# Designs tried in a protein design run: designed miniproteins, single chains, continued (5). Part 81

Each design is a single chain, and the fold is of that chain. pLDDT is the mean over its residues in the fold that is shown.

## One batch from the design tools (miniprotein)

Design m18986
Fold by ESMFold2-Fast:
Structure m18986 (fold): chain A 67 residues (1-67)
Amino acid sequence: SAAIEEGLSRLTREQADELARRLGISGDTLDKAGVLLLLGYSQREIAELTGISVGTVSAIRRFILSL
C-alpha cells in the first residue's frame, strides 16, 4: 500500500536496527517482512514466510505506519 511504501521510505537504518533488536529478530527478517507488507501479504502469510509471530508482524506494520 502507499502508506507502507511511504513509511518504509522514511525508515532509517538506525531505526530498523533498533526495531529489530527490540523485537528480537534479525535485520534480514525485518527487511523481508517490510517487503511482504509492501506487496500486500496478510500478517498470517508474512508470519508463515518469515517464521516470526503474527504479533511481531503487527508491531512492524504499526511502527512503519507511525513514520
Scores: mean pLDDT 88

Design m18987
Fold by ESMFold2-Fast:
Structure m18987 (fold): chain A 91 residues (1-91)
Amino acid sequence: SKTKKIIIALLLAIAGISDIMVGVRSGDLSLFERGLELLREALEIFKELEDKESAKLIAESLEKTLKEIGEKLPEEIRERLEELIEEAKEI
């Protein structure tokens, strides 16, 4: 089901953003890695489904996250999130 895949991808993206935010609060680098992996998995699903609307929503959510916590992120993690935003915009 296309709808089921979209729901799973949205939940993965939400979990990924949550992991990044908790990673900032805890300083746990493993949460940044897990969050980035979950976000990448979500974007691959949106790309396969050509779901531009969901990809745009996630790009906007990630841009908001960077505005709120970007200064507190390790540079490498911030750069990887910026790359995911650009990938999402190209869907």
Scores: mean pLDDT 86

Design m18988
Fold by ESMFold2-Fast:
Structure m18988 (fold): chain A 105 residues (1-105)
Amino acid sequence: DEVERLVEETLRRLEPLIDKLVNTTDPEEVEKLVEEIEEILLETYERFKELGAEPRDSGYPSLREAAVDLVIEAAKIIAESKDKESRETALVLVGAALTAARLAA
């Protein structure tokens, strides 16, 4: 599945940035990490659009399917909204997606 592969690639790119983000207290470094995460999500959103990717709307998803849906939603939020609350929501969804992917592995 091209969408699942794209999500796996995206999470692999995001994981080291999220790890740095939870371990840093420098506001300038935090802002740079958030900007890099947003850039990755915007790039991923454009690729999701090319693939016609949408969150799955059926039953109880597996942890792997949940991770896919969470990444698609996070990318969409960053692409469609520029407010601080939306940025925070997208970061939470990325964290949840990483957790779901790790538990599925």
Scores: mean pLDDT 79

Design m18989
Fold by ESMFold2-Fast:
Structure m18989 (fold): chain A 60 residues (1-60)
Amino acid sequence: SHELNQELIDLLMELAKKGFKDEAIKLVTKYFEELSSGVDPEEALKEVLKQAKKLLDSIN
């Protein structure tokens, strides 16, 4: 969904600003790899969003 896409973008930008740009790139790469392998787009998005939130929580 558009709302979940925006939430992920905001989290990835926050991770990059906090010095975790490489980790943010890895999360984006994983998302596109899941999409190319036929995983449901919304399910792939939710999983990456969960990992991004967990990583951000660990550095705050």
Scores: mean pLDDT 81

Design m18990
Fold by ESMFold2-Fast:
Structure m18990 (fold): chain A 62 residues (1-62)
Amino acid sequence: MEAEELLEKALKYIEEEKFEEAEEYVKKAVEIYLEKGDKEKALEAEVEAGVKVLELGVKKVT
């Protein structure tokens, strides 16, 4: 499974409020990027997931 596919699954789990499953998929995607030596994409994956979690949190408190 490609790292991009894992990240997309993680984002869907965040939307479903399945944060534990989302964390597992983010970690797998980041690990694959780091194994390929792509530190930039690993950081981008973490940032994208984090922003998605914050957006969901803001919607709930607004």
Scores: mean pLDDT 77

Design m18991
Fold by ESMFold2-Fast:
Structure m18991 (fold): chain A 73 residues (1-73)
Amino acid sequence: DAELQRRLDELMEEIKRLAKEMGIDQAPDARLITNAADQPYSLEQQVAIAEAIKAGLETHKALEEEERARAAA
């Protein structure tokens, strides 16, 4: 439990860092995402969601860098 909370906190810090690098002020927060019944996800599910958000931001950053390099050429 405490380990999952620590992992979630670490992932959220990484997400905030990535968002900051990309100029995004409102980074997605896995802790604020709810299920279809408007209930929060479990810690295990929040960690998985945070991992998916981080992967998505990394992909977006890579695509933006590629487009920037192409535009500069």
Scores: mean pLDDT 75

Design m18992
Fold by ESMFold2-Fast:
Structure m18992 (fold): chain A 85 residues (1-85)
Amino acid sequence: SPSPSQVSMDSFDDFVSSMTDSIRNDPRLTPQQQQDLINQISEIRQQTMQQMQQYISQGDDDGFRQVVIQGTSQIVSRIVDARVS
């Protein structure tokens, strides 16, 4: 059975994939804006997952939760900013 940390990482990955698909199908964004936003989200995903793995290795549950919240918030903020610009 997957660990709670693995479930959280998989859920975050699923969230990122869903957001990426939403961006690719957003008619309010130019193709260049879609690609730039996808690249930014991909970078945030990589950084967030690396930090998640570090906190799991340290047994730091509070650090893990904070990193999930921060990564998710950064992705949402980038999408909102792109859509209102």
Scores: mean pLDDT 85

Design m18993
Fold by ESMFold2-Fast:
Structure m18993 (fold): chain A 74 residues (1-74)
Amino acid sequence: MAVARIKLSDDEVLELVFAESQEEAIEYLKKRKIISSSTDSLEDVKPGSTFVYENEEDDEYKGKKITAIVFLLD
């Protein structure tokens, strides 16, 4: 899995997530708190799915909204 971050503005960051499986993408998004730890659905992590979350954990992007877009690698 690979992640690229692009700062769009002072308040917004685009995070591109390249995952080898939907399960890996879900695990990563849960770890980053972009999706709820109680999320069980693979449907929430479709290729190209977009999530918006307030970033409280990443020092570089603290307080910024993260938009995550998931791509499956193949």
Scores: mean pLDDT 73

Design m18994
Fold by ESMFold2-Fast:
Structure m18994 (fold): chain A 64 residues (1-64)
Amino acid sequence: DAAREKAAETLREQARRLLEETGDEVAAQTALKMADDALKSKDAEAALQGAKLAQEQVDAMIAK
């Protein structure tokens, strides 16, 4: 199932955009760690949770 790969790629892209738009390296690195950890767990649920958490972080940082 490619869902995990897509989730991870989306998270990495969001982290990079967060860094480029806000310049917040810590927030971007946190999002990347979440994505990487979800994939390493090799659990579809973990990957989805990581994607949602990172997306919420990016959303909050950009919205603020």
Scores: mean pLDDT 68

Design m18995
Fold by ESMFold2-Fast:
Structure m18995 (fold): chain A 57 residues (1-57)
Amino acid sequence: MKKKLAEEYLKKAEEAIEKNDITEALEYLRKALEADDSEEVKERAKELVLKGEEIAE
């Protein structure tokens, strides 16, 4: 898959985190990593997971 698709999924994951929908956010993070597993996408996904955990804790 393409990096652009991964970026779209990361954006949707961030929107889901802002809405406090952790389940949807995790689904989009998984899809982003499936689309592109580059370091850039992995780093962004890690940041979003940490934000989601702060909200869930």
Scores: mean pLDDT 75

Design m18996
Fold by ESMFold2-Fast:
Structure m18996 (fold): chain A 58 residues (1-58)
Amino acid sequence: GPEEVAEITREIGETLRKIGDAVEEGLRLKRELLAKGVSEEEAREEMRKVMEEKLEEL
């Protein structure tokens, strides 16, 4: 019913926000590492690790 739709919509919204936050933090870290002279491959790997860590809490 409408209550289930509202609950699902809220959960989807929260999940999307958390995914967005994880991606943003990962990209920020990658930019910081690249600025410090870390290789693109290493920076991408560290970005992946931080994103996975945050998404595991979903």
Scores: mean pLDDT 81

Design m18997
Fold by ESMFold2-Fast:
Structure m18997 (fold): chain A 76 residues (1-76)
Amino acid sequence: MVEEWLETLRRFREDLKELKELYKQGKISKEDFLAALERGIEELEKLKETAPPEVLPEIEELIEELEKLKEEIKKE
């Protein structure tokens, strides 16, 4: 079901939000944050291989968001 995929992506976004907050509070290092973002991208790439076509654009968008965030954090 497309709904199940959307719920998976929603949980992923919530986990990312929490991780970003921990980084902003100085509770995790820049290196740990970057490593977590890289793992997230890897997980999303694996999901793309099995995802239905209707969900692919949302996974692609999330991967792009994480890649942009990684580049922003690297510049700090």
Scores: mean pLDDT 81

Design m18998
Fold by ESMFold2-Fast:
Structure m18998 (fold): chain A 87 residues (1-87)
Amino acid sequence: SREEKVKEVLEQIDKLEKDLEEVEKLIEEGKFSKEELKQLLEALKGAKKLLEQLKKEFPDDEELKKKIEELEKKIEELEKKIKEALK
């Protein structure tokens, strides 16, 4: 059902949010090489594109849309930190 698909997407979003929190800690600890930081930046760009597609596929689900927008903001904050670390 559509509700089951929304629940599955929300679970995937929650997992990604936790993964991003762990990545942020590793960035702050200086655990990534410059090459690994570049690969993370590419992965985050891919994640943002997928989140934009999900908002288009589920435009009427306000809870899902808000959760996606919160995750997009977190991704943009991480992209900024990575770009700063690459200077």
Scores: mean pLDDT 83

Design m18999
Fold by ESMFold2-Fast:
Structure m18999 (fold): chain A 60 residues (1-60)
Amino acid sequence: MPFRARAVAPVPGTSADELELLPGDVVEVLEEVDDEYVLARSLKTGRVGRVPKSALEPLP
């Protein structure tokens, strides 16, 4: 199920499929891609991309 998470580390967005995030940015996690990455949508920009799970902290 989709849930919200907050970025706890910067994500540089260096590849075309990676979502750029600054610490404190809130995303909606759409699905798990693999053991290391999720597919997420930025609530600030509306962009969708891959994010390392280690850069995110689930929100209550």
Scores: mean pLDDT 79

Design m19001
Fold by ESMFold2-Fast:
Structure m19001 (fold): chain A 87 residues (1-87)
Amino acid sequence: GTSKLLEAVAEALGVSKSTISRLRRKYKVKTVGELAAALAKEFGLEYGLAVKRAAKKLGIEELSKVTEEQAKRLKELIKEELEKLKK
């Protein structure tokens, strides 16, 4: 569900879940693509790109349609994509 996805993104980026939840409300985010765009605007292009790439690998498009296993794997993939972008 949405809550588990926001928690996974927050943990991967080293921010609070409340920070990501506030961002989701501010930008009225319903899809992972919209979340990635909001993250790029607030934190930097690398953060949005990392989330977008990780979600694509898992076939995640909507925030509400995420399982707990997908959320856990999303966290790991976001961290991997961020490390690739910090070259």
Scores: mean pLDDT 81

Design m19002
Fold by ESMFold2-Fast:
Structure m19002 (fold): chain A 61 residues (1-61)
Amino acid sequence: MEKIKKLITEAKKAYDQGDYKKAVKLLSEAVKLAERDPSVSDIDISMLRMMLSVTKIALAN
């Protein structure tokens, strides 16, 4: 949980700074950790996947 929260915080900072490559990298790591962590809810995993998708679209455009 704590590492996932850290990755999300750093990803948000990167996104706000326009560093979409870094944001995608950090969100991808957060999703991988969340998918392997049984204490993370399906809702939180879905939210992370949505954030990753939106950030990838921003990176591609």
Scores: mean pLDDT 81

Design m19003
Fold by ESMFold2-Fast:
Structure m19003 (fold): chain A 73 residues (1-73)
Amino acid sequence: NAMKKRVEELIKRAEEAIKKLKTPSFDALVELHALAIQLAVELRTAPKEYQEKIREVLDKVIEKANELEKALA
């Protein structure tokens, strides 16, 4: 199931990025925004079982991006 693999890989990538990206930088911010866009797109077509997990991870990515934006401003 290509859709499930893609969703699971994206969730893993986002969770890893949240844990690793601690230093404010433009590159880190771009990566978090790219992940947020991908998660939002997947949320529209994802199987119901994954929707809640995608939403949770998306919220965490947005929170992290907002923290880095404030540090860079």
Scores: mean pLDDT 81

Design m19004
Fold by ESMFold2-Fast:
Structure m19004 (fold): chain A 74 residues (1-74)
Amino acid sequence: MKPKPASDEELATLPAEVAVALFERELALDPNSAASWYNLGRALERLGRHEEAREAYRKALELDPDFEEARAAL
């Protein structure tokens, strides 16, 4: 567990605004993707937009109640 997961480093590498736009685009194509809502929440959190991030995490849980990562982020 000491090595960091690539997904967090990938979000840190992308400008947070670009990450938000990318995941909003994915949600425009598939609004029922819990994973895309969770990724949008993480990108919003990187921008300090915590209220919008929580809304995205709630959407992920609405689509997949067993999404432990989104549940832990709330």
Scores: mean pLDDT 74

Design m19005
Fold by ESMFold2-Fast:
Parts: C-alpha cells; sequence; structure tokens
Structure m19005 (fold): chain A 76 residues (1-76)
C-alpha cells in the first residue's frame, strides 16, 4: 500500500545518503521510515525527500527514490 511505498522510497534515500556521506539526508530518510512505520507518513513526505535528495545528490538520486516508490506501489 501507500505506507509500504513511502517506506521503500525512504529506504532508497537512506542507502543513497549513506553512500554519499550525507548525514542530513540520512537523518530525514530515517525520520520518514519511522513516520511510515507509525502510519503517519504521506506522499508529501516522499515529495519533500525526493526534492532534497535531488538538490543535494543530483537528479539521478531523485529518480531512484521515485522509482523505488513506484515499484513498491505496483506490489500492492
Amino acid sequence: GMLEAIRAAAEKALELAREAGDEALARQATSLIEKADAGEATYDDVDALGVLAGFRLGPEAAREIGEAFREALKKA
């Protein structure tokens, strides 16, 4: 469902943040995983995370996060 897709996007963002050594992005991604597990996360959280990742790591990072979200939605 939507929460599982949000979690998948956040997990991809955390992976990319750790590879890049971006602690701020890693913290935001971790916070979104926690929000998704609590049932509180929304699509706006994914959009904000994607924008931040695109700004900090480049458009490829934003695309990978969006792909993870879309693939998880297909599984629902």
Scores: mean pLDDT 87

Design m19006
Fold by ESMFold2-Fast:
Structure m19006 (fold): chain A 70 residues (1-70)
Amino acid sequence: SKEAAIKEAVAAITVAGLDFLLRYRPDVPPEELQRELAFAEETIAEVEKLDPDSPIAKRMRAELERARAA
């Protein structure tokens, strides 16, 4: 659906932004990093509500967990 496609795009862009911050901005303030992590979690959760088996959501979830482990 159009809604699912938009949510998937938002999640992918959000996670890509998180990856950029972690790779290139180790100086980012903790509060900003926590805000970005929370937003990524929310965007992935929205995709999962529309399609629990979304391959995109599964990939984004793995990226988010990698980000939290860093």
Scores: mean pLDDT 80

Design m19007
Fold by ESMFold2-Fast:
Structure m19007 (fold): chain A 77 residues (1-77)
Amino acid sequence: MDEEKIEAIAQALVEHAGFDPELARGIAGALVNYAKEKGLSDEELVEMVRRVAEAFSGPDAAEKIEQAVREALEKLR
């Protein structure tokens, strides 16, 4: 469910970009809720997360976060 997606994204941001856990959960929640309201796919959600990670932590961190989030979302399938 949405809660599990939020937790997965937040964990990836903390582990691979060094985000504060509270900030990571806030960002993850905002992105998941936005995707839900707009009817976006999990693929589009992953792309949004990658873009946020790239802006804050650069392309290497963004790639690791993208991989971690994809794997986590596959487990929720």
Scores: mean pLDDT 82

Design m19008
Fold by ESMFold2-Fast:
Order: C-alpha cells, then sequence, then structure tokens
Structure m19008 (fold): chain A 76 residues (1-76)
C-alpha cells in the first residue's frame, strides 16, 4: 500500500510540473494515472476493513479525474 501511495504522490508531482510548463495534455494524463492508483488504494483499504481510508482514496481519485478533465479542456 505505501508503495502505491508513493507512486500516486510522484504522479501528482509530475502532473504539477507539467502544468507549470504548459503541458496540459501530459498533465491530464498524469492526473488520470494518479486517479487509477488512488482507486487501487481504495480497493486495498476496503479489503483491509478500513472503510474511511477507502472513501478518502475514492474521493482523491474523483478529484484527480476532475482536474484531468479541466486540463484537457485547456489543451484543446
Amino acid sequence: MEELERKAEELAKEAAEAVKEGKYEEAAELYEKAAEVAEELARLAEEEGDLERAEAYREAARRAREHAEKLRKLAE
């Protein structure tokens, strides 16, 4: 789980850097990947019985996808 948390954090940092460089399409793809990792973390937390943590990860995934959608509109 911690390794996936680190991966999500790295993807978010890369996405933020891409935004700073005006690479909105690349940033959107990175946020989308971060959302996928967050959903995997949510599933693992749910399997461990940590429903609050699972809900937090699902919310993080939802926010990441919303961010990706906004960035894709900027790239168009």
Scores: mean pLDDT 83

Design m19009
Fold by ESMFold2-Fast:
Structure m19009 (fold): chain A 81 residues (1-81)
Amino acid sequence: TEVLSASFLLDLSDEEAVERAIESITAFAEKNNATLDVTVIAEDGTRFVKRNLSAEEFREFLKEVAKRESGVLRVDIRAHL
């Protein structure tokens, strides 16, 4: 069983970057039947952690965080293949 990790910064003022990130990660997870462990750190230090997310659950989670937060997010993802 392989685990892949990705870490990136997401500027919530850049709607195109937000959409690209969601689409890229969702497509990867769907193609690989992967489950995702996600940690998001907001600019104020608030930490959001979800485990065993499907591609669709990941999309919903990140969209929800993007509605509540502003500025730059740090996103850490572990994909279980």
Scores: mean pLDDT 83

Design m19010
Fold by ESMFold2-Fast:
Structure m19010 (fold): chain A 60 residues (1-60)
Amino acid sequence: MVGIYRVTKDFPKLLPTELELKKGDIVEVLKVVNDNWVLAKNLKTGETGYVPKSALEQIE
């Protein structure tokens, strides 16, 4: 679901299309891609990329 999420665990960026996440970052989910992946924007850095849903907890 689209909305505002908190990062619950670090995610290292492996591909240029992915988004690096640090635990405690706040992201906006822009699009749900599939059961495992979303397109999100890191509100701290302004960068956009693909991240695993399992790293996120919805707050809004």
Scores: mean pLDDT 84

Design m19011
Fold by ESMFold2-Fast:
Structure m19011 (fold): chain A 113 residues (1-113)
Amino acid sequence: AAEEARRAAEEFARAAREAGAEGAAAGGAAAARAGGEAARRDPRAMPGAMEMGAAAVAAATAAAAGLSDEEAGEVAELAARAAARGGAEAGEAAARAVAEGARAGARAAREAA
């Protein structure tokens, strides 16, 4: 679970960095939604859902602050990697939620780019 979360977060980080500010924000929103769904299925996943929510807020804040596409993508990358670490520390269900969220975020970022 922790290794899967790390790999999924790396994929999301790459997709967000390449997508620019709007794509990174869209990816973050999708990640938060998927994390929330995982928490509805298993409440033990809630710490992972919260990490995905924090990553979504960071990406949206960077876009709203008028950061360049490159800068916004880097903020999203750092937030995704931080979420993977926090999820892994919180346990298997939380790491699973981060992995699911990050995969959804990567898909949404690519579609928005």
Scores: mean pLDDT 81

Design m19012
Fold by ESMFold2-Fast:
Structure m19012 (fold): chain A 71 residues (1-71)
Amino acid sequence: GEKEAQELLEKGKELFKQERYQEAAKLYEQAISLDPENAEAWRNLGRVLAKLGRLDEALAYYQKAAALEAK
């Protein structure tokens, strides 16, 4: 549930710091699967996609995070 999603988010952030972007993305996707209203997970996935040069996908996920935070 929510606790598991938070643990995946924290592990993903550590992988991002290590520049392991593809692995970080997978953990963020798993966190979103467990807690799809977690705006931070969507924003972090957008951030990792931007690092991978996938700018259109990054923009879409940033917009999703902003929409969730506006609720």
Scores: mean pLDDT 86

Design m19013
Fold by ESMFold2-Fast:
Structure m19013 (fold): chain A 80 residues (1-80)
Amino acid sequence: SILEKLEKEIERLEKVAKELAASPDPRDRELGRIVEEEVEKLKKLLEEAKEKNLSDEEIEKKVTEISQETYARVRELLAA
């Protein structure tokens, strides 16, 4: 289901954020914070999806929007 896919994506990104946060590289720790913010947004979406009974299409669109925002922030960090 789409909700199971979202839960797995949250778990995957939480692991990535923890690994980045543990890095001796300050740049990796900044990336970890950006990923952690994405995780919080996805968790909020998961709760909204359950409460409002969002369609699979609506969930996919919102996941894509969150992912694109995270990607833009990562690109900005790497350009600095």
Scores: mean pLDDT 87

Design m19014
Fold by ESMFold2-Fast:
Structure m19014 (fold): chain A 69 residues (1-69)
Amino acid sequence: MSKEELFREAVEALVTMMEALADKLAEQGKYQEAADIYTRAAEVAEKNGLTDLAEQLRAKADEYRKKAS
């Protein structure tokens, strides 16, 4: 396993953990907090070249942000 592969796997694992935390907050009605975490997860994905994942995470952040209103 290369260092590049290890970093990519670490980033994907981090994003997955952030998604799980955000979804748990959303289940508790904490939609703004969930949106904020999805936004941060999208930034992490985008900075590491995971563009498709970043787009999905931003869309999820926007949906939770609408529910917070």
Scores: mean pLDDT 83

Design m19015
Fold by ESMFold2-Fast:
Structure m19015 (fold): chain A 99 residues (1-99)
Amino acid sequence: MEKAKKLIEAGDYEGALKEAEKEARELVREAEEALKAKDVEKAEEAVKRLEEVIKLLDEIAEKTEDEEIKKKAIELAIQLRMRAIAFRVEIDLLKKGID
């Protein structure tokens, strides 16, 4: 997250998008692995960090003047929002003893 934030501050939206994509892939994997292990705390942590990546993608899309970067940031943000919602549902089911 810190690397992507610094790249946004420097006006390097392409670099920020690439870093955000990389972190998002790692966090999705962490959330999936935590859910398979029924580790609610780790799954919640991964989803919270994923939501921070979504905020960075929204900021990239808002600040960039490059239409291709903007489109990619918006598309990735939408995909990650859908995944975060699905993960939150699975976490809630695990908390209720439904697996």
Scores: mean pLDDT 87

Design m19016
Fold by ESMFold2-Fast:
Structure m19016 (fold): chain A 94 residues (1-94)
Amino acid sequence: GEKLKALLAEAEKLLEEAEKETDPEKRLELLRKALEKVEEAIKLDPNNPEVKRLLERLLELARRLLKETEDKELILEAIALVLRVIGLLIEIEL
């Protein structure tokens, strides 16, 4: 419905902002916000093909962040985000 479309659109916008963000800490915050929108979308429709696409894009952007930062705290938080995304990808395929 309308709520699902809004959540998917908000997640897409946050991922577009994250891709353009040059500050690793701000990029991670945008990725976390995008993941929260995707998690809400999964609760409404786990079989929506946009959910898988957004999770795969989240994973790619988080992996880029890991290559671009040497901040130990930020690396650990980005690894936690990657693991959470992988867990959701496994869950929706079951």
Scores: mean pLDDT 87

Design m19017
Fold by ESMFold2-Fast:
Structure m19017 (fold): chain A 99 residues (1-99)
Amino acid sequence: EVEEGGSVTLTYTGSGLSTKPVAWVKQEEGKPRELVAAIRPDGSVTLNEKVKGRVTVSRDDAADTVTLDIKNLKKEDSGIYYFVVDGVTRSSGTKLTVK
């Protein structure tokens, strides 16, 4: 749990992340999954318009890590965050609750 207006960092570690499209996706119960942020192999970044300006996604190829930083948290950021590699969900999900 985090306070509205605060920040949170989500991290995924795994090999081969630099060679495939990777994404952070959010899902809430009763709502469709939505893209939060994506990085392609060429380093190109795509951000959801709803979070643009508050979210940074970065890839550390030496550490085999992809990090999602969310600033100025809103209650709408609450949900389960999944890490996706080449369209395949790789994480069991991280629950974020903004109060």
Scores: mean pLDDT 79

Design m19018
Fold by ESMFold2-Fast:
Structure m19018 (fold): chain A 51 residues (1-51)
Amino acid sequence: ELEKAKEELDTLKGQGRGFGPIRKGNDLKNKDPKKTEELIKELEEKVKELE
């Protein structure tokens, strides 16, 4: 689970580049930098909790 959260965090950090088809779907929702920042914060908290 920790690994998954870390991967998600890494994915969000690379967001906006159009990493892949599945990532593109996420880009539609997280294209807003404010929303992306919020998601990153949430994932960071999740990683801390899982640690």
Scores: mean pLDDT 60

Design m19019
Fold by ESMFold2-Fast:
Structure m19019 (fold): chain A 63 residues (1-63)
Amino acid sequence: ASAEIERLRAAFDQKVAAGDVEGARETAKRLVELLRSLGRDEDAERFAEQAAKRIGEAIRKQN
């Protein structure tokens, strides 16, 4: 579980850094689903909000 979460977080960071907005959204969705499946609904919600902000920042950086 922890290793899977770290893997998805790293993948999300990589996608954001690469400007892959669609890939970042998809990876964030997978991580949120994993966190919810583990009963970590509060962590899932917090990550979803943070992911949305970081994706928005990446879009602004490109413009």
Scores: mean pLDDT 81

Design m19020
Fold by ESMFold2-Fast:
Structure m19020 (fold): chain A 64 residues (1-64)
Amino acid sequence: SEIDEVEEKIKELLKELEELEKQYQQLVDNNAPQSKIDEVKKKIAELRKELKELVEKLEKLKKE
């Protein structure tokens, strides 16, 4: 079902977000170049936006 597909995608993105947040922390702890830190921050922000959109889609699907 579309609900199951959206739920699975949300789970995958949450796992990717956790991995990126760990990468961000490692870069900060290792005094990596700001440009590299900013790239990971941008990816985290994009993933969070996609997660929000998928959660909203899931809520709409569950109302049908």
Scores: mean pLDDT 85

Design m19021
Fold by ESMFold2-Fast:
Parts: sequence; structure tokens; C-alpha cells
Structure m19021 (fold): chain A 70 residues (1-70)
Amino acid sequence: MNTLQQIAVETLLQEVRRRPLSPEEAVRSLASLHSLGMSKEQLEELIERLRELGASEEVIEAMERFLETL
């Protein structure tokens, strides 16, 4: 990952730890990371990390649906 992708990922991970994300916020974050050059495979790994940090099933499902559009 480049530095900008890494900062964006760490920001998203910190947000999940502080408060519940809405499905829309999570999808927008993934879309931004994809626009910064993250591959579908890298985004799949990020979703797994978010699941391990306690992201809700609704949020995970929305993110997985977004990846299916890529």
C-alpha cells in the first residue's frame, strides 16, 4: 500500500473502534480506497479486518455487496 492508502485504512479502522459505522459510510470509505488504487483483493482483506474489530453484519454485508460491483 502507498502512504495515502495506509492513512485512509488506519482512519477507517480507528472509526470502527470508536463508533458504529453506517453501511453507507463503510461503502463510501471502500469506494474512496478503491479510487486511491486499492485492489478488490486488498479491500476483501480490509473487510475481514473490520469483521475482526467488531463491525456489524449489516456493515459487512453492504461492503461485500459493493465489492461484487467491482
Scores: mean pLDDT 79

Design m19022
Fold by ESMFold2-Fast:
Structure m19022 (fold): chain A 58 residues (1-58)
Amino acid sequence: SEVAVQLLVREGGLSEEQARKVVELTERGASPREIAEEVGISERLAAGAIAAVRAVSQ
């Protein structure tokens, strides 16, 4: 979880708070659109962030 947060901040350009919300929502099974709307990022960025969280969590 913390590794995913740092990756999203460093490579995704998200704030730490946005990254933590993305990780939490991804673990909850939220869609890219739901994450984009809630965090205030693009759906494309949300989809990439979900992929990154899943890659780190394996």
Scores: mean pLDDT 80

